# Designed miniproteins, single chains, continued (5): the designs that were tried, part 68

Each design is a single chain, and the fold is of that chain. pLDDT is the mean over its residues in the fold that is shown.

## One batch from the design tools (miniprotein)

Design m18346
Fold by ESMFold2-Fast:
Structure m18346 (fold): chain A 79 residues (1-79)
Amino acid sequence: SARRVKIEFEATVGTMQLHAVVKGDEQLAARLQQILESDLDTAIQLLQQIASEYRDVDPNLARNAEYAVGLLQQAKALE
């Protein structure tokens, strides 16, 4: 359901935000906040950028970003 997709998306981004705070990555924290304030297409593009940039340096963060992209693609298909 759209409600479950929204909850899971917010939980996934929240996990990434907590990770950014713990790591002291203020730039990542700001980018994640921008994603939450963006339209679906922009949010997908920004999350794909994070997944690509962090793939080798933080694979768990990159995986969460890829999962969030999948959730937004599901939300777009349900509209």
Scores: mean pLDDT 86

Design m18347
Fold by ESMFold2-Fast:
Order: C-alpha cells, then structure tokens, then sequence
Structure m18347 (fold): chain A 122 residues (1-122)
C-alpha cells in the first residue's frame, strides 16, 4: 500500500487519507466533503466521494457523472464488495479510498484498475 501511496501527489495522498478516515467511520461524509472542497474544484465528485468511500450507494446523481467515472466507481465497488465477502474488510476500505482519490486526481480508468489490482495482491 505505502509504495502505491508514494506514487500519489501530496494532494492525492491527503484525499486518500481523508476518504480512508470516512471509510473507517472516523470522519463523517459531511465533514470530509468540506475538506475535499478545499482540495479539488470537482464539486460534484467531491459531494459524492465520501459517501462512496463509506460504502453508501451512489444515490441521486450517478447519471450526472461522466460515463468513464461511473464505470470506474462501479468497478471499485465490485472489487471492494468481493474483498468484504472474503473477510478482507480493511483492504476493501483501502480500495474504495485509493480508487476514489485517484479519480479525484484525474487518473484514467485504466490506471485506477491497474493500481487497484496491485493493491488486491497485498
């Protein structure tokens, strides 16, 4: 995990840490949204990302997101749910946080999938 995190920008690492705290129940989605709005200008994704990291369904706005973002979030959700079924609950939270932070940092769908597959092997 740390090797993957070291590949992120300082902002990307901050976003990851924020989303992981939400996924662990250490920070509310509302408080995380306020902090994300200081880190990114993607207002729509910033409003959705904390809830998604916490495992909430994407309610109300999935059709407003770009198709590539929707498909990438769906991939992250499926991977996280599979890990949770295997009892790898912490790794599932790390997958949601890392994948979502990468999307907020402008990584491609292919890059997100590659890094998530690397993380799954840990």
Amino acid sequence: LQELLDRLSERGQRIYELLLRVARGELSAFEATEELLELTDDLLLASIAPGFAAGYPLAGFPEALPKEVQETLEYIRKVAEELEKQGKTELAKEVRALGTAMILEGFSAEEVKEWVEELKKL
Scores: mean pLDDT 80

Design m18348
Fold by ESMFold2-Fast:
Formats: structure tokens, C-alpha cells, sequence
Structure m18348 (fold): chain A 96 residues (1-96)
């Protein structure tokens, strides 16, 4: 599952970070934070709730869901996930 998630972030086909997030990634992060969802507090129940409410605001394709979750791990806010940020994201998804 984690491998499929990371493959959806690999828009240039390189197979390695840095992965460039969708242009609206900062907005996705802001929307999740509005619901109290951060990297530290993210869990499947909170995410499912947020996705249900955000259905009209975020296209609920698998790619959009991937970018929505990944945006929380963009610690430097540059719209790009480096190797360290990808590692934290992968560790979280492996728990699900």
C-alpha cells in the first residue's frame, strides 16, 4: 500500500524524492489543520471525517487523497517532499 501511495506522488517517474506536490497542496494542508489534523495528530478516523466534509472542496481521486495527506509532511512548506519527509509519511501509512 505505501508503495502505491508513493508512486502516486512520483509525477516525474524518477522513483525517488524530492516529490513535487500538487499546486493546491498548501490549501489542502490548511483545510486539514482547520479540522485539527496535523502530522502529529493524523489518524485514519480523522482523515476519513475530513475527506467526507472536504468532498466538494477537494477532488476525491486517489491522487488527490495522496497529495492531501502528503501536504501535512511538507515541513519546510516549499511544496516538495524531501527524503526525510517521505520517510515519515511512509512510516505513518505502514501503520494503517
Amino acid sequence: MAEKFLASLDTDGSGKPPYKLAPDAARYRALLEEFGITEETLNPVKLAFALTILGDRVPLTFEAQVNLVAALFDTDGDGTLDEEEVKRLKELIEKW
Scores: mean pLDDT 69

Design m18349
Fold by ESMFold2-Fast:
Parts: C-alpha cells; sequence; structure tokens
Structure m18349 (fold): chain A 85 residues (1-85)
C-alpha cells in the first residue's frame, strides 16, 4: 500500500469508529495506526473496541490463544496489565 492508501484506510476506520460511539482516543489511535502502519497499535485498538462492545478479558484471552500469534499475545498481556491499573 502507498502512504496515502494507509492514511485513507485509517481515516475510514476512524470515521466508522466515531459513528459507532467509540471514544475519541480510540478514533485518533486508528488514524495514527493508519499513518504509521503500526500493527501493534492497530491490534491494541481492536482489543479496546472489543471490550467496549462487551467482550470480557477472559473471552479476549481465549480468542487470542486460539487464533493469535506470539506477538498478538504479548500485546494482549501488556493491554491487560494497563487496563487493570
Amino acid sequence: MTAADREAAGEEIAAELAEAGVPEELVEGAREAGRSGDLALAFRLGLEIALLRGMSLEELREEIETYGTPESREVLEEFIAEVKK
């Protein structure tokens, strides 16, 4: 993808999240992930959205253990540690 394509994708995702009532911090994070191509940031945003939509931390852990990579499990553990503070 070109840099313009990534930025456009980030803006589209940010617009959809804003329309869904997601907090501005997650909306801005989606724009930043699009601009930077930061997959860890994009994955973290997905976790925050899943919690916001009512998925439990236990359900998230089970999903990532089933379908995730070692990198996604590491991001999940960091996210859980931060959310519990």
Scores: mean pLDDT 68

Design m18350
Fold by ESMFold2-Fast:
Structure m18350 (fold): chain A 62 residues (1-62)
Amino acid sequence: KEELKEKALKLIEELIEEAKKKGNQSGVDTLKESGEKVEKANEEGLKSAVESLEDAIKEKIG
């Protein structure tokens, strides 16, 4: 549970850095909101969020 939350937050941080490098301020804001949602998610929701973020990062950062 704690590790899942930590991983999700790290993935969101990486996505925020990528969005900043591309000048996507809207993306940065959206990713920050996603981070807040992850912090408040229960165990089931957190696992789903982590899996989705891993897929998104793999496709985007490749």
Scores: mean pLDDT 68

Design m18351
Fold by ESMFold2-Fast:
Structure m18351 (fold): chain A 75 residues (1-75)
Amino acid sequence: ATTVTARDQRGNEVVLEVTESGDKALLKVVEGGELLGAEFLTGAAQVAVGSTVIGELLEDGVLTGELVGFHIVGE
């Protein structure tokens, strides 16, 4: 797993642990307030510095349909 710094939809700084598997990536919030511990599924190609990634929220490993945006600002 790699780690990136991002801003959530409210502009709050979060740290995401990125686990890539093929064309997909799991994003886990490892630092950052209200989203701490939340997991999101996205496309691996979306996870780049300067990009906005849209992740779908996972609850107990199940996709919820809730979409959350993160702007990747760096490491």
Scores: mean pLDDT 82

Design m18352
Fold by ESMFold2-Fast:
Structure m18352 (fold): chain A 78 residues (1-78)
Amino acid sequence: SSLADQARNYLQYLDAPQALVEQMVQAVEQKDADAVVKIGEQVVEHVQSTYSGDAQKEAVALAKDFQKQLVELIQEQE
């Protein structure tokens, strides 16, 4: 789906592990907002370990905004 492709592209931009990308894709395909939130928390942890300084702050903000957008899109489809 387009939502799954969007999730994959954003997580790859943040250099997220492939396993985490696949988990997020499954969560959005299943329309599981709770799973998207939990996986999103793992994405935030990943960017906190991968980036530093201002880049870390920007990556965390992007990860949180992206998680919010995915949850909203899932809820709109119900």
Scores: mean pLDDT 81

Design m18353
Fold by ESMFold2-Fast:
Structure m18353 (fold): chain A 74 residues (1-74)
Amino acid sequence: SLSGEEVIQALEKLASALADESETAQRLWAAATLREFARHSKDPALRALLEAGAARLEAGEPVAAVIAWMRQQV
């Protein structure tokens, strides 16, 4: 199963790959990625963290801010 640190690293790589895309596109792709990881997670605590991160991204928080928040939770 994927760890919280591995999810954060995947988001950092995704943000780098989408650097030329709009901020909105970056946030929505990151949110979709977190929800997909949550769907496959068997750890309820990790699943809740990933869903909370996705909700923050969908609410308009910058990807970098959500990554920093997630690092404080793991």
Scores: mean pLDDT 85

Design m18354
Fold by ESMFold2-Fast:
Parts: sequence; C-alpha cells; structure tokens
Structure m18354 (fold): chain A 80 residues (1-80)
Amino acid sequence: MAEEAAELLDGAINYVKRLAEEGKITPEQAEKLVEMLREARKLASEGKFDQAIELMRKAAEEFPEVKELLDKLIEYIKSL
C-alpha cells in the first residue's frame, strides 16, 4: 500500500517542520531531514519500500532527536 506509506511520511515531514517552528531542532537540521523524508516518500510511492526504510534508518542515525518517530514509521511501513 504505497499511498498509505507516503501519507505516513507526509505526516512525519509536517511533524519535523513543527519541531523547527517550536525551536526543538535547527532550521538546517529540519531542511536536511525533510529532504531525506521527501526522498523516502518518493521511494515509498514507487513501491520501493526497502529503499525507503533504509533511507529512514540513515535519517534516524543522523538525527537522534527524531529517532523514536522514524523507528515507529519504519515499523508501520514494514507492516504494510
């Protein structure tokens, strides 16, 4: 279900933007993370779930502040 995975990633992108607005992460961290999540969303929408999951794992390693969110999203995508 590529569309459902893409919608979950849209939610994650919005959450990251919210964290930046609240000053919980820097604008530079948010921009890089959003770009990684947009690429993961593109991969998921193309049915490339393994590649999307791998990119999300890399994002979680680079940005510990969002690791719990990304770990949950990876689990949900794996269950699709």
Scores: mean pLDDT 79

Design m18355
Fold by ESMFold2-Fast:
Structure m18355 (fold): chain A 61 residues (1-61)
Amino acid sequence: SMEVERLAEELIRQAREAVAAGLMSMEEVLAILEQALAQEPDPETREALRRAIERLKAEQA
């Protein structure tokens, strides 16, 4: 859905900004997102987190 795509893009944007600002490493961001995914009961939010994690991991390869 458009809402899942929007949320995934927002998560990616926030992750990139945090790393660029020196607030945390990409590995730390990925760990936080993976923990959020493990605890998330909402299927749409879970899908958005999964997409964000996959895209950020691809950028590190």
Scores: mean pLDDT 87

Design m18356
Fold by ESMFold2-Fast:
Structure m18356 (fold): chain A 97 residues (1-97)
Amino acid sequence: MEKLREEIRKLIDRFAELFVRYLQGDTSVLPELERIGEELLELMSKLEPVEQVEFLLELYKKVLEALEKAGAPEDVIESVRRVIAQAPLGYEHAEKY
C-alpha cells in the first residue's frame, strides 16, 4: 500500500503543476491533465473512503500552493481555499454510522 500512496502523491504534485499552467492559458497541457486525473481516480479507488478524502484534500492544497507561487489572482486562490475548508465538514455531515 505504501507504493500506491507514493504514486498517488507524485501524480497529485504533477497534476497541480499542470493545472496551474492550464489556468495561465497553456491549453496544450489539457490532454495530460485528463490522463493524470483518470490515473488518480483509478488509484484512489483502491483506497478506503477516508483516505480518498485525505488525498483529495492534499490535491487541493497542492493546487493552492502552486497557484500562490505562480501569482494567480486572489479570487481564484480564495475559491480553492473555500473548497478545502468545506470538504471536511461535508464528509462529517455525510457520516451516518
Scores: mean pLDDT 72

Design m18357
Fold by ESMFold2-Fast:
Structure m18357 (fold): chain A 62 residues (1-62)
Amino acid sequence: KARREAIIREMVDISNQLDSLNTKKSFELRKEITRRMAEVIRKGDVEELERELEEFKRRFEE
């Protein structure tokens, strides 16, 4: 449970960082992250949340 909360917090932090960039590309990526995060949270699968987080971190840093 603590791990799930930590992952969600990190996703929120990435979303906030993307929002601060204020570009069309960062806006689209933030929207995608929010949508995917909501779907994975609904499923309750922590391992899937971790995989999604790593993918978004990779995309954010590119």
Scores: mean pLDDT 72

Design m18358
Fold by ESMFold2-Fast:
Structure m18358 (fold): chain A 55 residues (1-55)
Amino acid sequence: SMEDEVRAVVEKMFEAGKNPETSLEERDAIREQLFRMAQEAGYDTLLKAVEEVQA
């Protein structure tokens, strides 16, 4: 589902953020993917995924 895909990308974002060796190119790719998903699924869905991954 789209919600599962959003959660997977959010998890990838946090994993990349914790890894100091994550390249700028990889971070930009994740950011663009999140932005696209926010536009398709809505920011509310993305925010819920962020809260769930942080818990």
Scores: mean pLDDT 78

Design m18359
Fold by ESMFold2-Fast:
Structure m18359 (fold): chain A 78 residues (1-78)
Amino acid sequence: DARRQRQLDLLRDVLALYKKQAAETNDPGAELSARLVEAAIEGLEAGRLTPATLMGLAVASTTYRRQGRLDDAALVES
């Protein structure tokens, strides 16, 4: 459905951001954030909600909230 596709697109954008940061800085925090967001994408695509999926959604939501994109932050958490 349209909301799920937008949620996945927002998660893919955050994943690309953290993968780039991890590759450029070797920051363990960026690497962990990328792994959690990747787990969220995989879990949603598979129709499975695990603790890792929920943590990845929280990482993405926090990222959008920091950018002032409150509607996008709420969407990725729902």
Scores: mean pLDDT 83

Design m18360
Fold by ESMFold2-Fast:
Structure m18360 (fold): chain A 91 residues (1-91)
Amino acid sequence: SPRSPVAGKSLEEIEELATKEKNEEARQLLLLYYFENKDPRAFVLFAEIMSELTEIEPELFERIKKAAEEKNFEELDELFDEIAKKMAEKK
């Protein structure tokens, strides 16, 4: 299988791409990083950026932050699947 675009990258590198370059591809790398590494910080960073762009409701951002703080990976995985599905449908 092709190597993942986030393989061998740190969360800090992906965050810098997402926050400084401000492009959709870089933001999607945060979701992919969460999926592959199960690091909830990546999903929280994605949600923060999307909330700042008004592309998600503040209530959804708060829900993601709470699930990450509580290490509720089941809730995080469900929220991730819903967001990833919506992003795939836009292509």
Scores: mean pLDDT 74

Design m18361
Fold by ESMFold2-Fast:
Structure m18361 (fold): chain A 93 residues (1-93)
Amino acid sequence: SEINESLERMFAAVIESAVRNGSFNEDDLRAQGDAWAARAESLGQPDLAAQIRAETDALIDAIRAGDVDGARREAREFARLVIQVDELKRAKE
């Protein structure tokens, strides 16, 4: 989806800016990752929940390392997984 690609790019740009500014709330990002993983579990998707937790860890690690390119890649993957959870939730409503 063109909209999904745009959301992935926007989130990656926000994360890239946070890395460059040296200011990011890790606890908030982890809480968001945990919330999306919990939603995936509630939808019967434990493998997706595990992927979201792993990607949250990878994104936080890239941000801590100041790895702008890594953080951008991990941010896109995180956004992709989050979009997948949201689409699955909407399909069940």
Scores: mean pLDDT 83

Design m18362
Fold by ESMFold2-Fast:
Formats: C-alpha cells, structure tokens, sequence
Structure m18362 (fold): chain A 75 residues (1-75)
C-alpha cells in the first residue's frame, strides 16, 4: 500500500542507506509499481547492514531493476 511504501522509505532514510532525494529520484526514473517497490525494500532490508548501501547502488542498475521485475512476476 502507499502507507507501507512511505514507512519503508522512512526506515531506509533513518538507517542511512539512502537519502530521501535519492529514493524519490530512483522511483521517478524507474516507475516501479507498488509490488515492485515493496520487493525492492524487502530485498534491501534482508541484507546485512554493511551490504545495504552497496546493494542499493546495484539495484539502481538496469540489470538490478530487471531482476526485481522478474522476481515480482513470479509472485
């Protein structure tokens, strides 16, 4: 839901994984739906704290977004 997405964004910013501006720019560019957005945050938060920033950068790649969309299609 939009509220769950807002809560995930707040959590990511609070943990220092990304800035609010970086998240907003990412979602505007990638045009992810709600399911893709939730899957993105769940994958990111399932990783060890030390790996989350690097994983965020990797998920910004075209291949990372493609893998995310394929994962949602299988749900």
Amino acid sequence: SPQEIADFKTQIVSLGIATQGALDDFFVRQKLNDEETVTFFEKLLSLPESERQAAFVNLLTEDGVKLLKEAVERL
Scores: mean pLDDT 68

Design m18363
Fold by ESMFold2-Fast:
Structure m18363 (fold): chain A 74 residues (1-74)
Amino acid sequence: SHMEELLEKLKALLEEVEGKSLEEILAAFSRFGKTLSEEESKVLLDTLVRLLAAGPDASLEERKAIAEESVRRH
């Protein structure tokens, strides 16, 4: 499923940007977004909004759970 592949890529991206600057995080997500279909881009946007709401103190596992929930809802 392309949604299962999207979830795996989102989790990998979250691990890759752990501890990076805001500029590096935004650049990485921007590059990733350019590789996505319109449907996948909506999932990415929903994930980003939820990650922003969870705040900077959210653990990597909590961020991965947010990505899983966003993919499941679409």
Scores: mean pLDDT 82

Design m18364
Fold by ESMFold2-Fast:
Parts: C-alpha cells; structure tokens; sequence
Structure m18364 (fold): chain A 93 residues (1-93)
C-alpha cells in the first residue's frame, strides 16, 4: 500500500488531471497527489452539498473514467483512492 511520503510519477491521464488543478511537476508525494485530486473536485464543484460534503460525484468526469467509479467518499474510500493512485502511477525509488 502507498504511504503519504512515497514518491510517484503519475501516468499521463492522471498527470493531466493534476495539471488541471495547478500542478506543475512530474513527480509528487502521494499526499500531494491526493491534495490535487481534492482541488480538482473543488474546482469542478463535484463535492455533494450538506452533510455529505466529503462525497465526490465523479460521474461524467475524466477522473471518474480513470478510476472507474461514479462516486468516491474522500474519508471512507481513502484505501480505494490510494490503490487507484498506485495503479495509475509509477513508484519512484
């Protein structure tokens, strides 16, 4: 499982998502990748309103297509998110 401090090089589809959110690098910590995914969701207004504000509606988005999901709970589905980052990135050691 990826750790927050692990360095990853996102594959082009994921990297393009990060760059849409203001990312400028080729290599990121896993924590940075999660941060830019959160910024992408905020910029696109994908967070559900009210008490479900930690749930992201990815339906019809490029990120949802890449991850293969329509909705993601940013708190409860953190392990799923880490697995998707791992699947769509190359570990840097």
Amino acid sequence: MLKADDLVKPNKPLLDILKESGATKEVYTVSDVMHYIGLYALDKKLFEPGDNSHIVDLSGTKLGEIFGVDKLDMVKDAEYLLKQIEKHSTLVK
Scores: mean pLDDT 78

Design m18365
Fold by ESMFold2-Fast:
Structure m18365 (fold): chain A 109 residues (1-109)
Amino acid sequence: LAAAIERVAAAFLEALAESRRLVEAGRRELVFGALDRESGIQFALELTLDAAGTSVSARVRLYDADGRELASRDVGTLPVDASPAERLAFLDEVEEAVRAVTAEALAAL
């Protein structure tokens, strides 16, 4: 279990680094998770649009193969029309949340 959590965390952090490069290149693509196919453990970046349609709230969640939450953390909000600087700051918050969720899940084992 610990090794699978570490693998999926590493995969998601690598994918977030690629998302950062795309934002720096003027693109607005984001990665929404990573799956460890061997264990079925997955990270998800869950986005919820507010009632006004102007901002997205974000949560990082780690699931086991049965879909049970192992750990999660709220990231904050991102405007739908966010600047590249705002998107890069958001990716920093997502990266921090992935590390925190990983540490919490490993500590609970």
Scores: mean pLDDT 80

Design m18366
Fold by ESMFold2-Fast:
Structure m18366 (fold): chain A 80 residues (1-80)
Amino acid sequence: DDVERALAALEVDPLNPVALEILARSPYSEEVLRFLLELVESLDEAQKAQVRPWVLAYLERNPEALETEAGRRLLALLEE
């Protein structure tokens, strides 16, 4: 599963652009949303800016994520 491989790759390198692109194109999953929230919360300001376009693409593709508390928190972290 490409998503599972992407999650594993991001645990090794949180800025891996190939893995972030795979997640950005994936369908809504509570597991992926929780992973992205934990990932973004662990990053500094420069790293957050670097991953922002992929995380925003995931949220735009999956608007139902923004109906969750985790999704709203994730969006807020990227807008700070």
Scores: mean pLDDT 84

Design m18367
Fold by ESMFold2-Fast:
Structure m18367 (fold): chain A 85 residues (1-85)
Amino acid sequence: EKEEYEKKLTEVIMEALEFVLSHYSEEEKEKLLKEAEGKSPEELNELLVEVIQKASDEVRQEFAEKILGKVQKELGELEEEKKKK
């Protein structure tokens, strides 16, 4: 189901975004979360990429180690689930 896939994709991207934002100031976090509201999965992914590119090297390394692997696994499981149906 397209809607179920888009919902799961949005959840995964939002989780990744929240992780990166946990390393930002409260003001920047609120601003970026407000910008994320109502966005499509594609727009959320663009925002996530932009936030990661502006993050420090330390935050980018932490993201790659802990979140990128988890996101790739969850997206892979969603694609595998579609292949079986």
Scores: mean pLDDT 71

Design m18368
Fold by ESMFold2-Fast:
Structure m18368 (fold): chain A 92 residues (1-92)
Amino acid sequence: PEPARVSDLSAPDVKVGEPLTVTGRATPGAELFVTVELDGQVVNEARTVAGADGSFTVTFPPLKEAGTYNVGVVAVNAEGAGGAGFTTAKVS
C-alpha cells in the first residue's frame, strides 16, 4: 500500500492568547498526529482523521508563550505506513 502523505500544511501567525488553527491535506482516511513544539518541547498535541477529500483542520487552545512554534503532522495509513509534514507558526 502507498504510504500516507501530508501536503498544503498551514498554520497562521497568531497573538498570545489566541487559538491556533492548523489546516492541510493528507491521504483520505489517514490517521493524523499533530504536534505543536516550542524550543524542542511538545506543548500541545491532537489526533484527527483526514476527510474523504483529504482535508483536515485542527484548532488548538490559546498558546501562552510568544515564540516560533514548530507544527508537525504525521499521517499513517491502515497498515502504519506514513509520511510527515512540517510548518511554523509565529506567536507574538
Scores: mean pLDDT 83

Design m18369
Fold by ESMFold2-Fast:
Structure m18369 (fold): chain A 73 residues (1-73)
Amino acid sequence: MSDVERAEKAAAVLLDESAPAAVRGAAVLGLGDLARNGSEEAKRIAIEALRKATEDPSPVVARQARIELERLE
């Protein structure tokens, strides 16, 4: 699976509010890795998904998304 396909699938899971918070949390971690180490297109998809996830209804997921974005500085 390409970095872009991995980013798109993880973003779809993360932005699906019907998915359990633990599953969305795992997607945040995977997107954080792709945002740091993926291809340029995968990084773009991952960063946009993480930015949206800072507003996730789960405070744990929202906080983890902010932490992953801070790691990009």
Scores: mean pLDDT 85

Design m18370
Fold by ESMFold2-Fast:
Structure m18370 (fold): chain A 61 residues (1-61)
Amino acid sequence: MIEYTEEQVKAILDTLLENKDSLPEELREKVEKIYEDYKAGKITPQEAYEKLRELMKEFGA
């Protein structure tokens, strides 16, 4: 099994944030909050990625 590295998770987060203006407002706000928590060191890069996956699944994207 391949685990996500910190750098891979950061790249995914950065890509999603660059495209956040194309997302529905509700999804955009939730993505922004996850990034803020990650930047503040409240969650790990892995935890941030898991939360983003749950959001994408919830919104069917």
Scores: mean pLDDT 70

Design m18371
Fold by ESMFold2-Fast:
Structure m18371 (fold): chain A 123 residues (1-123)
Amino acid sequence: SPEEQVRRLLRKLEEAAVDLINALKEMIEQTTDPALRKELEELIKRIEDVLFRLQLAYHLGEDPLVLAQKLEEAAREILDIGRKAYELGKKANLPEDVLKKIEDSIKRTEEVLAEAQRLIAEL
């Protein structure tokens, strides 16, 4: 059902976003730059705000089309945050293992975005 597809995509996006938050926390632990630390903390807060809004919409029982549209918007926002975090980490010469975790989260978020767009087209 559309509702089951939305639930699956929501779970996938939440898992990718949590992994991204954890990677950003590792970046914070590895940096001595206060400006970078502040930017990363702001990016974490933005991801948490996106997830909160998405979870709230889901629990309020919004229509599957509306939820799929909110999933697309959330995936786009998380993707932009992930790409910014990757560039910040690369400029700061952070370890490749941390950058790889960010890339993996970006890829999984891109997959959710594509699936949400397909679901919207079918509804």
Scores: mean pLDDT 90

Design m18372
Fold by ESMFold2-Fast:
Structure m18372 (fold): chain A 64 residues (1-64)
Amino acid sequence: SATEEAIKEVEETIKKLKDKPVEEVAEAAGNTAVRLIARLGLSAEDAARVAKATKEAIEEYKKE
C-alpha cells in the first residue's frame, strides 16, 4: 500500500543517516514523511500512521 511504501521510505532515510546526530536524522525523517504524505495523497488516518511510524523509528534510532 502507499502507506506502507511511505513508512519504508522513511525507515530507509533513517538507515542512510545512522551515523548522523539524532537531531539531523529526526529532521530528515520528518521532512521525508511530510513530503510522502503530500505526494501520495494519503488520508488523515494513513498520514497519522506514517507520522506514528516515523516517531517510533526515530525513538529506536536514539537507542543505538
Scores: mean pLDDT 80

Design m18373
Fold by ESMFold2-Fast:
Structure m18373 (fold): chain A 77 residues (1-77)
Amino acid sequence: MEEEARRAIREIARLLFEEVPDTPEAVARAVGYVLRAVGLLLEGKPLEALRVLAEGAEELGAERAARRAREAAERLE
């Protein structure tokens, strides 16, 4: 489970950075969401980590990253 969540977070982060605009503000926001998700994963909260990434991806307009994050969260429920 933790290994699967870790793999999903890496994939979602890659998609997120592919989809966000290459501006300092958008990149900083994406980094912030990824760091929060990693922190939650380290606390043993993989579902919350994936939900944070889904929320961040939606806010940043990263539709593919958001969908992948929601799918991963559903698998953990």
Scores: mean pLDDT 83

Design m18374
Fold by ESMFold2-Fast:
Order: sequence, then C-alpha cells, then structure tokens
Structure m18374 (fold): chain A 80 residues (1-80)
Amino acid sequence: TKEMEELYEEMKRLYKEAKEALEKGDYETAEKILEKGYEVALELERLGFEKKIKVPEGVILGAEIGVLRMHLYIKKREEE
C-alpha cells in the first residue's frame, strides 16, 4: 500500500542518516535516528501482518538498522 511504501522510504532515509551520523562520530544523533528507524520498522511489520502482505525488503532493512545499533553500542564503548 502507499502507507507501507512511505514507511519503507522513511526507513531507507533514516538508515542513511544514521549511518552518516555514526561515521561522523555523532553518536547521540545516530542513536536518536536509529530509535526512530526501529519504531518505523515495527510499524511497517505490524501493517504487513495486518494486511497479510510480505515486505521482505522491510525485514532486511530492519535487520540492517539492528546491525547499526550494535555498531553504535560498540563505538560508544570504545569512546568511553
């Protein structure tokens, strides 16, 4: 649906912004963006379940957001 397409596009934008912030060492900004990305991923999954539509791309991107969150935790630990 259009709503699910918009959520997926928002996830892609947030993933890119989080990756850029993380690479710049802006861990606070990266953390906030990744938290929002995770919330958008959950909403996309919820809508997919409700509408019985599979969104494999959304699942994959959600997993990639999870990997960035792990990298953020590791980098914050290295800076502390």
Scores: mean pLDDT 77

Design m18375
Fold by ESMFold2-Fast:
Structure m18375 (fold): chain A 95 residues (1-95)
Amino acid sequence: GPFAEKARQAGVAGNAEEAIRYTAEMGALGPDEGAILGTQPASEVARAGNRKGATAVGAMASAIHAGFDAETMYEAGLKAARGEQSKDPAAAPPA
């Protein structure tokens, strides 16, 4: 859809916030659209050297599959783009 294409273009341009915004809009369409957005544009963004954008799009796709609302998905993507810690810092991996 048009949001997936805009998110992809924003991601390859290095605009992580715009990519996250369009990914959140795609979340309203269902988890399959989010999965396509997360896997395909993440590869394109990584190739362009924008690992933050790729990580943000991947995080948003995962949130869509988990059934989060669009606002929660957008916040998760923004935190990922900034390199901020997960929403549940108490869920540290067993050391």
Scores: mean pLDDT 55

Design m18376
Fold by ESMFold2-Fast:
Structure m18376 (fold): chain A 95 residues (1-95)
Amino acid sequence: SMEERLRRIEEQVERILELNVEGRFDEALDLALELQASVSDEEERALERRHPALAAEARRLFSDVPDINIVRALLIAAENRDLARARELAAAFRA
């Protein structure tokens, strides 16, 4: 079902956030790349509706990145080893 699919995506998002805030950026990047490859545009929009605070924070932190979304924000934070932005994204997910 769509609900089960979104729950699995949310679990992956939470895991990527945990890895990033732990400084495990290489593992976070690998998982974020897998998630980006598997998630459709429709699923990204559904994720943003379920996590509007996280979506807003991704847009705020990466305002210079065209077509920024939750998964892309996680990926860029991991790729840049950006602990400060990773923490801000994690805080927004928990809100």
Scores: mean pLDDT 89

Design m18377
Fold by ESMFold2-Fast:
Structure m18377 (fold): chain A 96 residues (1-96)
Amino acid sequence: MKEEFEKKVKEAIERLDALAAAHPQVADTLRGIKGAIEDAYKAAKEGNILEATRYSVAAGVLAAGASIIDPQVGEEVAKIVREVNKALEKYIKEKE
């Protein structure tokens, strides 16, 4: 299940990079979401669950910001963030 979380993070990063390239108006917000996801993953791998959860929440807040700029891109980004957050929750539960 660590492999599933890592896979979901990699897929999320690739999808966010593609969306940022296609949608310059939201690119800065998408880079912020990517950074938050990368930081959440790093914190989770280091066993810092509280910090991982904080970055996960930050990614969700930034995704809401993307929806204000472009609702269609924002919906896709929200799905990406939800998939990563579900994988993180599963990873944390398996570590308990």
Scores: mean pLDDT 83

Design m18378
Fold by ESMFold2-Fast:
Structure m18378 (fold): chain A 100 residues (1-100)
Amino acid sequence: DEIEEAVEFLKKEFHLSEEDEKSIRALLLQIQDDPESLVLTPDNAVELAFALLGLVKDPNLFGPICQLLKEKPELLPPLCQSLLASPVEERKAVLLQFLE
C-alpha cells in the first residue's frame, strides 16, 4: 500500500500529529486519484511537501520540495504523475530533474 508506506515513513521521521497524518493521507489519495485537481495554497503547502516527501522517502529533500512548490507550483501535477509512474528508488532523481 503506497499511501500507508508513505505515511509510516513520515510518522517515523517527523513525528506527525494525528491531524497532520489525516491531512497528508487525504492529499496522497488526491495525488493518486486525480493529481490535476491539486491546488497549492499557502495553507496546504507544508502538508503537500510532506505528501511528496513520503512518496520520495528521502528526508533530506524536504527543503528542495518546498522550494519547488514556492517557485514552480505549476509543476505540481506533472511531478506527482512522474513520481507515481516511477519506482521508489528512481523518485529522488525524478524530483531533482523538476528542480532544474
Scores: mean pLDDT 82

Design m18379
Fold by ESMFold2-Fast:
Structure m18379 (fold): chain A 80 residues (1-80)
Amino acid sequence: SAVRVLFRKMDLNKNGYISADELVEAILQAGITGKDAYQAFKSAIDENGKISLENFVKVLDKLSKKAGTPIKQDEIDDAL
C-alpha cells in the first residue's frame, strides 16, 4: 500500500520504526512539509522514542483528513 511505502521511506534505518531522533529528516525524506506534520508525528512517539507502523497510520489518517484528502480505509487496513 502507499501508506506502507511511505512508512518504509521514513524508516531510515529499516528497523520497523521511525526514530524520534531522525523524525525531522524522515519527514523531509518523505517530502512532507509544515510544522503541523512534525507536531502530529511527534505526538505518536512511544516510550522508547519510536513511532510504530500503527501509530504512524493513525497520524497519517488524521493529517489527511485535516487536509481534506482522507486516506482510503483499504490503504489503512492494508498497511496494518
Scores: mean pLDDT 75

